# Designs tried in a protein design run: designed miniproteins, single chains, continued (4). Part 13

Each design is a single chain, and the fold is of that chain. pLDDT is the mean over its residues in the fold that is shown.

## One batch from the design tools (miniprotein)

Design m12450
Fold by ESMFold2-Fast:
Structure m12450 (fold): chain A 62 residues (1-62)
Amino acid sequence: SVEEAKAELEALTKELLAKHADDPEAVKKIQQAYESALAAIDAEPEAAALYLRIYKKEASTI
């Protein structure tokens, strides 16, 4: 569901922020990626799973 996708997005973002807490540039990148993913899900809820997958792929490069 959309709510589950948003909850997973928030949980993953919190984990990434904790992992990179001492890296301001990484924190900024993570926050921007989170905001973009959340906005995309809000604009196209039917594609929430796709946007979450894209976020996970981008997160794996941080």
Scores: mean pLDDT 84

Design m12451
Fold by ESMFold2-Fast:
Structure m12451 (fold): chain A 60 residues (1-60)
Amino acid sequence: LLEELEKLPREQALEKVRRINEHLGLGLSDEALEKLGEFLRSTNVPLSILEKFLREESSP
């Protein structure tokens, strides 16, 4: 899932992130989801870092 996001166009990446937020109940705002999607598109971020970030945010 995260591997696929880094290859997607911005619109599809944002949609995937939004779906993940809804499915997992992360509670991220729409603005945060859009910024995350843009971050994925504009930055060469390793999946391990993204996964760690999402785990930290979703598991308080």
Scores: mean pLDDT 58

Design m12452
Fold by ESMFold2-Fast:
Structure m12452 (fold): chain A 80 residues (1-80)
Amino acid sequence: MKVKVLSVTEKEIVLETDKESGEVLSKIPGVKVEGNIATIDLSKKLSVEDVLTLVEVLLGGELSEEQKEKLQKALEKMLK
């Protein structure tokens, strides 16, 4: 699985994905996949299982230090 983080905001995370990563991400509530772009809605509450799946996909991508910090904070907000 290969992903590239395009943006991290208070509202959403936008990823560029391969087909395999896109199929995995499309199963998570609050994720919209269009072609090679996945958008994660940070207003949705996720199970621990769904958060772990997101973390696994994101760790397969190129992340800056700042992107890692923003992702950690965003994912913590999404936990039930």
Scores: mean pLDDT 71

Design m12453
Fold by ESMFold2-Fast:
Structure m12453 (fold): chain A 87 residues (1-87)
Amino acid sequence: SRIEELLRRAGELLGQAFASSPAEATALVRQAGRLLVEATRLAKEESEERALVGYRMIVDFARQATARFAATKPVADATVAEAEAIL
């Protein structure tokens, strides 16, 4: 599905971010966040329960990104806020 494709791509970008410089990592985390938000938006069209699962994945993503690179916190926080606005 489109949701599964978006989640796969987001995971690939996060993997690349963890092997990158801080500046490159921030850009990759931002890209991954956009894909996760899009996946959550599509999930909401299917059900509220599916959207909540997507939101929880975004919260976990934000924690992982921030734990590895403190500099990604503003991008991670913005991604969580955007997902909350979709719910």
Scores: mean pLDDT 81

Design m12454
Fold by ESMFold2-Fast:
Structure m12454 (fold): chain A 67 residues (1-67)
Amino acid sequence: EKTLKAIFEEVLGTKPIGIHDNFFELGGDSLKATLLISKARDQGLEIKPEDLFKFKTIQAMADYLNS
């Protein structure tokens, strides 16, 4: 959760971001989605492009990754 929140804030260029905020509603696009996936990989988090469209919030994505 904390790591994902930091990556979202860095990619979107806005603070604070709530864990229930929608990535795309905060100004996320395909380019930012690609950057998010790349930064998550650098932190050891495996996020597929499809996961970002399926799990649109930090909380939903964190819950999926912790499963």
Scores: mean pLDDT 73

Design m12455
Fold by ESMFold2-Fast:
Structure m12455 (fold): chain A 68 residues (1-68)
Amino acid sequence: AQQLLDEAMRAVEAGDIKKAANYLLGLAVAFRPEGKAKEIYDLAKEVENGTLEQAREAVERARKIVEE
């Protein structure tokens, strides 16, 4: 989980929104507790269609979901 979050944030820092979204999708698939996977999936979709700033915020929100 942490590795995918770190890779997603690195992709955001590089300006690669699609790569960041793909890492969050991978995290949603790997994170199987009911509810958490859906929330991370929704964040990945937000990143895919959003701005770079929205992508950064979405990755940070995904990090909080994983760290709870």
Scores: mean pLDDT 75

Design m12456
Fold by ESMFold2-Fast:
Structure m12456 (fold): chain A 59 residues (1-59)
Amino acid sequence: KEELKRLILRLIGLKLRLIGLELDLSLETDPEKKRELEEEIKELEEEIKRIEKEIEELE
């Protein structure tokens, strides 16, 4: 139960960070900075998928 709660809390935190990065990307006009934000978003999406899979395996 505690492990599942910890993973869910971490997932919520990562999803909030993803929303923040997506907002930054939507406001960014510099192509170089847009690429950097896109890479960060991609890495964060992969981390979210891994945690979602761990949660699914525990439920």
Scores: mean pLDDT 82

Design m12457
Fold by ESMFold2-Fast:
Formats: sequence, structure tokens, C-alpha cells
Structure m12457 (fold): chain A 62 residues (1-62)
Amino acid sequence: SSRAAQLLADAEAAYRAAEELRREAEELEKNGAPPSKVAALYAAAAILEVGGEFLREEAERL
């Protein structure tokens, strides 16, 4: 269904955004950024991955 396709697309977008945030966090950590800023980016990436997983599971139920 178009709804399942949209949910899968949104899940993939969330996974890509999480990967980009982790990449940014790694670069900032390597360059001596404040630990709180690095931690916030990793936390945001984890939230996006959890969100993507929920969307993927919802799509599989349709």
C-alpha cells in the first residue's frame, strides 16, 4: 500500500539522519568538542533509530 511505502520511506530517512548525526558526533569528538554536545548528537541519533524501527514495524503490519 502507499501508506506502507511512505512508512518505509520515513524509516529510511530516519536511519540516514541517525547515521549523519553519528558521523557529525564522531568528527566533533575527534576535534575536542564539549562532551555534552557530542552526547546530545548520539542521543538524537539513537532516538531517530528507535523511531525508524517503529515506522518499519508499523509498515510490516500493513
Scores: mean pLDDT 89

Design m12458
Fold by ESMFold2-Fast:
Structure m12458 (fold): chain A 50 residues (1-50)
Amino acid sequence: SMDEVKELQDQGRYYLVKGFFSSDPNKRLEYLKQALELIDKANELEKKLE
């Protein structure tokens, strides 16, 4: 649903912000990986709904 797309996008943005402000390189990398996976899932789901 579109609500699922929005939740995935919001979570992706949340992890992007966490990654950007993380001073630990390993934590930063994990947050950025999570953000990219969530944004990718949102994009794939959105394509199926369009």
Scores: mean pLDDT 83

Design m12459
Fold by ESMFold2-Fast:
Structure m12459 (fold): chain A 74 residues (1-74)
Amino acid sequence: EELDKLMEEAREALRNKDYVKLSEIIKKIMELKGLKPNGGLIDRFVDLALKALEGAESEEERDEVIDTFVNSLK
């Protein structure tokens, strides 16, 4: 459903390092879950996720990081 589509878009945004798109996707996920979006918290999440990706040494490790962060949005 809508959440699964947004999670897939979040994976693509993380893979492409698209900070703006990722922030908008997280905002939409939070709204779907009935949460009030907070830009500061979203920005911190995005920064943390992308910094974790910087530490990944292979495509396989990057995919694992992406899956971990996207699954945390459930």
Scores: mean pLDDT 78

Design m12461
Fold by ESMFold2-Fast:
Parts: structure tokens; C-alpha cells; sequence
Structure m12461 (fold): chain A 59 residues (1-59)
């Protein structure tokens, strides 16, 4: 299981995107090009698109 941690807050701009806060852990479901991931929030269980540049890989 590939896990990313948020390095800064992100506010979703569309219903397909997932908002998160700095320090939130996100499980990677799939990669969509070089800039986007589809993730599941470990905090909320929600699934959505997130920008990869806001995240660091931790496991």
C-alpha cells in the first residue's frame, strides 16, 4: 500500500477533487498523469483527485 502525507492544505475546486489538511495521510489508488493522484483519505474514507505536488511519499 502506497501512502502519501500532505505537506500543505488543499481546497478542492471540483466535486471530483478531495480537500485535505497538512499532515493528512492519503492511500494511493492510482496515478493520473504526472501531476494528479486518485487517493483515499485515511482520516475520512473519501476518495478523490489530489495534486501530487502537495504530497510527500512516506510508505
Amino acid sequence: MKIYRAVKDFEAKSPLELSFKKGDELEVLTEVGPHWLVVKSKKTGEVGFVPKEYLEEIG
Scores: mean pLDDT 83

Design m12462
Fold by ESMFold2-Fast:
Structure m12462 (fold): chain A 83 residues (1-83)
Amino acid sequence: EEKRKLLDEAKKALDEGKISEAVENIMRALGRPGLAERYRDIFRAAEKAATSEEERQALIDTVKNMIDSARKLLEEEEKKKKQ
């Protein structure tokens, strides 16, 4: 339940242009809080380096794909726990 909420917060952050915050929430949703800060810093640096709209859109698309992949992983975990 809390993991799903973190992914919803990640999507909201991404929709608001907060790429690094979205990635932090994805890592927390996957149960990797120790990686959350590191990945936030990596994507913060990547966003600063992305000076064109095309490069910035590529980062947004990458993080959106990460959210979609994380949702699928959580759904599979719930199915395994149910039986």
Scores: mean pLDDT 80

Design m12463
Fold by ESMFold2-Fast:
Structure m12463 (fold): chain A 80 residues (1-80)
Amino acid sequence: SETEKIIEEIEKEFEEELELVLSHLSKQPSVTRAQGEAAIEDLIKRAKTKLLERGVPEEEVEEFYKKMKEKAYKRLEEVY
């Protein structure tokens, strides 16, 4: 479906952006865990906004949010 394609596109974009953020955080010893968490939350918020703007149903956006948040925080634990 069109919705599935949109979610897949945004998920791939999110994963690429997450890798860049985590790479940046790993090179910045002065950046706190709280700042890293804020960067992750901003990234998730942007992805959620893009999904809503492209007409993805709220229920599917919430599932995406939950999945991406769990993935991102698990990856953040590897940096800090």
Scores: mean pLDDT 82

Design m12465
Fold by ESMFold2-Fast:
Structure m12465 (fold): chain A 81 residues (1-81)
Amino acid sequence: EEEIIERLAELLVKRFGLDPETARKLAEWIVKKLKEAGIDPELFLRALEAGATPETLKLMFPDEKAQKVIDEIFRKLDTTQ
């Protein structure tokens, strides 16, 4: 679980250009949101590491609640950059 947060934070630094502290806090928030929506955080992380787009992720997680959470996550990422 902590390993997933660390890996996600590193990805946010590398892919989205966030500073490490902001990336860590955002990664914790993302993992919490994913769990609340019933999305496996490890599967989500693996997809992001593979370069998945929001559209690809919404195909992987077609439930309306999951799609709304994915949109919220990417909106937050776009605002933070």
Scores: mean pLDDT 78

Design m12466
Fold by ESMFold2-Fast:
Structure m12466 (fold): chain A 99 residues (1-99)
Amino acid sequence: GAEEAARAAEEAGRAAQEAARAATGEAALEGGIGAGLGLIGAGVARATGSAEAAAAGAEAAARGAREAAEASGTEEAKRAAERAEEAARRAREAAEEAA
């Protein structure tokens, strides 16, 4: 449900923040924006019961994390992007089960 999706979106957002810290310039900004969207999606889901908001936010966080990881080339950022992508998948599954 919405709480499960929100928790996954928070995980995706935190992982995107980790990936962004390994990057610089525009890639770090993209990772940071993605992280913020994941956290906002989690908050909206908890406030409104919209699991879809959390899933959309988590997916944005995963995209930002991947862009940061590709730009940085570090193993730390790649692992963070993989965690964000896994969390986004869980958020989407929770949203689909809630629909």
Scores: mean pLDDT 85

Design m12467
Fold by ESMFold2-Fast:
Structure m12467 (fold): chain A 85 residues (1-85)
Amino acid sequence: MKYKLTLTKDGKEIEIEFETLKELAEKIQELVDSGELKLSEEAADALVEFFQSHDLNEPITKELAEEIGKLLEKYEGIKVEVEEL
């Protein structure tokens, strides 16, 4: 099952399509490395803890996708929308 995460901050939208937590983690890391997504140390730490507490190779569930979205909203003030594809 495939999901799309849409991140909106300061009028900029970033879309991430993913089927596994590993794919999502890799895409978030690429966005951070490119400077397209800026994360605070607290947000980065929270995401690392989240990914370390889950099997990255398991198919992602809607609940897990929404939980990641809530973490980003809590620490970064980003609006996050999760869509099942």
Scores: mean pLDDT 76

Design m12468
Fold by ESMFold2-Fast:
Structure m12468 (fold): chain A 72 residues (1-72)
Amino acid sequence: MEEKVIKIAEEVLGVKPVTLDSSFFDLGGDRSTVLKLVTLLEKEFNVFIPVGVKLKIRTVKDAVEEIKKQLS
């Protein structure tokens, strides 16, 4: 899971390397970039993450943890 999330984040942000500890904002992303990225993750993993939760996601690790919660 983590490797696939990192790959999608690299594709959306257009930068490498991206790690679990990478902040989307430090990589030049903004709120709209995070929303787009999380929406792509929802489609990839067939999960739904509410907009209020998406807005709290800051790092790749945060995104992975939310996907795991939705799969449980």
Scores: mean pLDDT 79

Design m12469
Fold by ESMFold2-Fast:
Structure m12469 (fold): chain A 81 residues (1-81)
Amino acid sequence: SIEEAVKYLEEAKQAFERGDYEKAIEYLNKAIEVAKKLVEKGDSGAPLVLAQAYMFLAELYESLGDTEKAEEYRKKALEVL
């Protein structure tokens, strides 16, 4: 459900605030998995949640020094909006 994807975004934010970047990335990947399935089913709210997860993941990879992955996820976020 969209609520499940949003819950994973919240968990990712909490992990990020604790400095647990690996766990934040894990939760973001779970949010992306759920949101992608909802987009495929035609859920009108799911593209925004998917884009938010991609943008957060891009920010995290940038913070870790992985600028190539950060650019990849920024592009993915723009493509789903």
Scores: mean pLDDT 86

Design m12470
Fold by ESMFold2-Fast:
Structure m12470 (fold): chain A 77 residues (1-77)
Amino acid sequence: SIKDKLLEEFRKFVEKLVEEFLKKEKDPEKREKFKKVAEEALKELEEELNKAKTEEEMKEIKEYFKELLEDNKKKLL
């Protein structure tokens, strides 16, 4: 389904973003904070995708959470 595809794409995006953050950031507290933010974003995305009624809404939800995580990464670095 489109939902499963978008969830898989977002999970891969999150894994890569977390890996890149952890390569640059050595502070244990910031590392754990970003990991928690990423985990919560993945959980919230899945919940929002389950509520979405159209493919367009699902794509907008994915882009929103991608932007949210990239913004959080910039603020923590």
Scores: mean pLDDT 84

Design m12472
Fold by ESMFold2-Fast:
Structure m12472 (fold): chain A 75 residues (1-75)
Amino acid sequence: GLRELAERLLREAEALLEEAKRNPSEEVVREAELLAGLAGIVLGVAKLIGDEETIELAERAIRLAEEAARIAREG
């Protein structure tokens, strides 16, 4: 369900953050920005249904994706 999607987005955000540190590129920036957008949609839905656990996962995914984009832009 929504929680499993949030868990996958969090794992993808963690992987993108590591990629941003290892091999920064415009592609990593775009992928991170897209992931942050998708996680933002999941966060919005989770807030509407009151799914606290999914909210926390989605917020973490957004933070890591935003950090990945920032690091990739700086490299």
Scores: mean pLDDT 89

Design m12473
Fold by ESMFold2-Fast:
Parts: C-alpha cells; sequence; structure tokens
Structure m12473 (fold): chain A 80 residues (1-80)
C-alpha cells in the first residue's frame, strides 16, 4: 500500500510534466482533449480504489493524490 502510494505520486508527477510539455507543442484544443482523457482515467482509478478492500487510511491517501493531480491538470488547461 505504501509502495503503491509512492508509485502513484511518481506517475502523477510524470502526467503533470507531460501535460506541461504538451502545452508547448499542442494546440489548446488538442491539449484540452489529452488532459480530459487523463482526468477520465484518474476518475476511473478513484472509483476502483473506493470499491477496493484497502484500509480507509490508504484509500484517502490515494484519493487525495488523484484529486490533487486532477486539479493541477485543470490548471494547465486554464493557462493555455
Amino acid sequence: AEEEIENLEELAKIWIESAKEGAKYLSPEELKEAIEDQIEHLKELQEEIEKSNLPEEYKKKFIEIIEKTIEELKKIVEEV
């Protein structure tokens, strides 16, 4: 569970950096579509975590990371 939390934090960082890099080369429309797809996948992951048998403490940590990642991705779209 702790290992999975660390892995998700690293993936979140990669997704955010990828979106920032994409903003340099993609049109606003393309960037928005790519980020919206990523947000959709993150929401699906959140639902799977909520339905899992993980301890509540770990569920909250995963959800917090996902929500923070979605917030950062939305900000990148708004800056374009």
Scores: mean pLDDT 79

Design m12474
Fold by ESMFold2-Fast:
Structure m12474 (fold): chain A 70 residues (1-70)
Amino acid sequence: LVEEIVRLLNEAMKIADEEVKELLEKAGKYAAVGRYEEAIELLKKALSMSKNEEVKKLLEEAIRLAEQAK
């Protein structure tokens, strides 16, 4: 799960705006140490700020996986 979440976030960071990338980097660090509630909060914020549809799809999947990990 963690590996899959990190992969999705890395994919999103390749195409996301700099502001969104900072949130994704922080969310990835929380997910890596098992702090999924904090990771989900940051991912939802990133999703609300994202204008790119592909980034939104990747973030929605990452949120789904993080919620399953709780």
Scores: mean pLDDT 81

Design m12475
Fold by ESMFold2-Fast:
Structure m12475 (fold): chain A 91 residues (1-91)
Amino acid sequence: MKVEEIRKLLEEIRALDPNVTDESVENAEKLLEELEKNKKEKGLEFLLWEAEKQLEILKLIKAGKEEEAIELAKELEPEVEKLREEAAAIA
């Protein structure tokens, strides 16, 4: 069910973020299909976490808490890079 949870989060992100294009959603769906097909559980867990954090940031922006959103994004940037490196090492 992780793929379904990630898809639901992506729909919420798309509704809040005007910079999310149809191409971005298509690329995310393709990645989800590849990870599910290859049973890459850690990759799916990473995408779920990343989507949840992106949605938190977008909700803060929508609430007018833009400075808090920027702070959270900066705090998460090193963690995102670390997890991407770990995911790439497993791929």
Scores: mean pLDDT 72

Design m12477
Fold by ESMFold2-Fast:
Structure m12477 (fold): chain A 50 residues (1-50)
Amino acid sequence: MAGAEMLLGMLDRTSDEARRVGAEDPSVAAEAEELARRSDELKAQIEKSL
């Protein structure tokens, strides 16, 4: 499923970027981790449907 693979790659990049931003700016670290967590959850949902 090419579409699912593309989405998984986008979610991986999103979680990586969010964690990078949180590490660089502690004032948004909690929000950045929440974005990464939600991206990881969506990734798990997509993997469960494959």
Scores: mean pLDDT 82

Design m12478
Fold by ESMFold2-Fast:
Structure m12478 (fold): chain A 49 residues (1-49)
Amino acid sequence: MEEEIKALGERARELLDRLNELMKKSQTEDYREEIARVQAELRALAEEA
């Protein structure tokens, strides 16, 4: 349980970092689908929390 909460927090940070990277790259390439997927995973993670 405690380890699961820690893992959930680490996963959220990784997803946020990934989202920021994709948003930066989206200025030169189309990453709309990748960005939408990461945002969906973040929302699912928030619902679990």
Scores: mean pLDDT 74

Design m12479
Fold by ESMFold2-Fast:
Structure m12479 (fold): chain A 81 residues (1-81)
Amino acid sequence: SLREEALELLEEALRLAEEKKEPQEIIDLIRQAIRHLEAGDYAAALREVLLALTKEKDEELRKVLQRAGAVIDRLLEEQRA
């Protein structure tokens, strides 16, 4: 499901951010996005992913976050339909 794909991508982003010792602010945003995604708050999860992307400079982590954001955006569209 799109929800499972989004969760897997956010968990991968969290693992990468921790491995790369990214700023705690970015790690916290990814954790908050996971929490909101699990709660079904796709709008909050998307805002947190987009905010993390404004702060993130690592290309590998940015690609995973961009993919997560795209899947969450699609989930949000389907929820509003």
Scores: mean pLDDT 89

Design m12480
Fold by ESMFold2-Fast:
Structure m12480 (fold): chain A 80 residues (1-80)
Amino acid sequence: VEEQIDKLVEEALKTLSPREQKIVLDMYKIARQALQSTDPQEQEQLISQMLVRGVQLYLEGYGRAFDTINRITNLVLQSQ
């Protein structure tokens, strides 16, 4: 799962603007923390942060970054 997320982020960064790259990298950091966490409450909080931020980015017009984040979030959810 971590390798899949790493590859997804790497491919996304090739097509995104610098501002979108920063957003994706920030969300990738949260996703990795969620995957590595052993505390269910921490995992739930991190996943919730990713979902809320994803919706906010979509509303702000960062559709490509949102699509990438949505795919990362789904991979994290599948690992829980």
Scores: mean pLDDT 74

Design m12481
Fold by ESMFold2-Fast:
Structure m12481 (fold): chain A 67 residues (1-67)
Amino acid sequence: VEEHIKKGVLALKEGKYREALEHIKKAFEIDPNSKLAIEAAKLLLEALPESETELKKEVEELLEEAK
């Protein structure tokens, strides 16, 4: 989980938003209740530009499923 979060955050810092989302999705597959994955998804949402409407929607959907 932590390794996937780390890779997701690194991809986010490089502006690779799709790759960041894929790593975060993997973290949720391993632990659906991961607070680290939830925080990473929230960071991704904050960092996404307005133009990335489709990616924002996917991240929001992931967060809706998380507890």
Scores: mean pLDDT 75

Design m12482
Fold by ESMFold2-Fast:
Structure m12482 (fold): chain A 120 residues (1-120)
Amino acid sequence: NKEEAIKLLIEAEVTASFAILQAYLAVHSEDPEEMARLAERAAELVEEAIELAKEANKLAPHPNVKKAIELLEEAKELLKEAARAAREGDLEKAKELLKEAIEKIGEAIDLLAKAIEELK
């Protein structure tokens, strides 16, 4: 069912956009614990987006959805590493990891948007 797949992809795109917001707030935090908490929240949202995209791909397989899932998995690991770096007091490393995660989530969102248009 393409209609159900499109709905799940839109939910994944919105959820990934909330993950970018949490990661962006983390980059601009001066508090290591707040930075770690925001990075962990972003990772949770990325995991939700991955599951939504996987369900959509089962209903209507698309190469852009598969690539988006790969990028989101990479971003999730970067966000977890950023949270660890922040707790270890390495805010510079945490910010670099957060920025890389934001870039990968942004690429995934673009791919999900392209898949939605192609499935219509």
Scores: mean pLDDT 92

Design m12483
Fold by ESMFold2-Fast:
Structure m12483 (fold): chain A 91 residues (1-91)
Amino acid sequence: SEHFKKGLELGEKGIKLAQEGKLEEAKELLEKAIEELSKADASDPLVLAARASALAALSQVYEALGDEEKAAAYRAEAQALFARAQALAAA
């Protein structure tokens, strides 16, 4: 899927920018990564795992920016998607 490939590339770049402390750039790329991955096959555990990773990184970015409410929401969504990815991979 082109959406999956684009989402992975954006997510990897966003995570790297977050690690470098480039929080606003990381936020933009991670949000775009999540948008692209949301258009990919939601039944694919690799797609769900990639979305969860991007959401976890976005949660950390929002926490660093002082938005604790969004950070908590994205962390919860990431945890739910990781659990779903594991359940699908085990089925």
Scores: mean pLDDT 88

Design m12484
Fold by ESMFold2-Fast:
Structure m12484 (fold): chain A 87 residues (1-87)
Amino acid sequence: GRAEVDAAAARAIEEIRAEPLPEELRELAIETIEAIRAGDAERARELARELARLAAEAEGLELTEEEVERAGELAEALARALAAFAA
């Protein structure tokens, strides 16, 4: 339920904070996890799209608009699924 979702999100955030990531990438990743945990599907989609673009740029990769959209759709679906599981 909700407690399991919250615990999983907290662990993921701690793991991200421990990684030697650029601050902007770290902050965006944490915000994305928090949006997914909260069940905010629209915000999760938007943040995941930004995260995908920023992460690709950090690795010297180019993503297609379709790949960016898929990242957003996956985050949106996960936010909705976890909200239903938490209910």
Scores: mean pLDDT 83

Design m12485
Fold by ESMFold2-Fast:
Structure m12485 (fold): chain A 69 residues (1-69)
Amino acid sequence: SDAARARLVELANQAKEAIDKGDLETAERYVEEIERLADELAPSDPVLAGIARSTAEYLRKRLEEAKAA
């Protein structure tokens, strides 16, 4: 699913940019969208769903560290 992969890349880049800018509320929303995308992909594309889940977990770690600073 080229469209789903492109969407994941877009959401991940937007989340990273929001974290870097200190816009933690916007970053949280993008991470939640990636988590929803992972759930939607799980039945049809479990490999891409796994990548999306790992991406969301990594971004959640960055977000929690940013919130603690």
Scores: mean pLDDT 88

Design m12486
Fold by ESMFold2-Fast:
Structure m12486 (fold): chain A 77 residues (1-77)
Amino acid sequence: SSLLEELRKTINRLIGAKLRLIGLKFEKELLKEKYEKEPSEEIREKIEELEREIKELEEEIEELEKEYEKLEKEVKS
């Protein structure tokens, strides 16, 4: 496969991951607002699960951004 094909695949994965991150952060903020009004153990646990998923996804994005930078430099050289 060409470097351009690999770059395109990495870009698509990165876009997908960033969109998921935006969604998870939005869900977390909504649950935080709900928790402020009606605190519950169940809501707290869901917030903690979302924070874990956000952290894992941010780590995935960081790795994908490093791969994108590597591939972009290879294509431009």
Scores: mean pLDDT 87

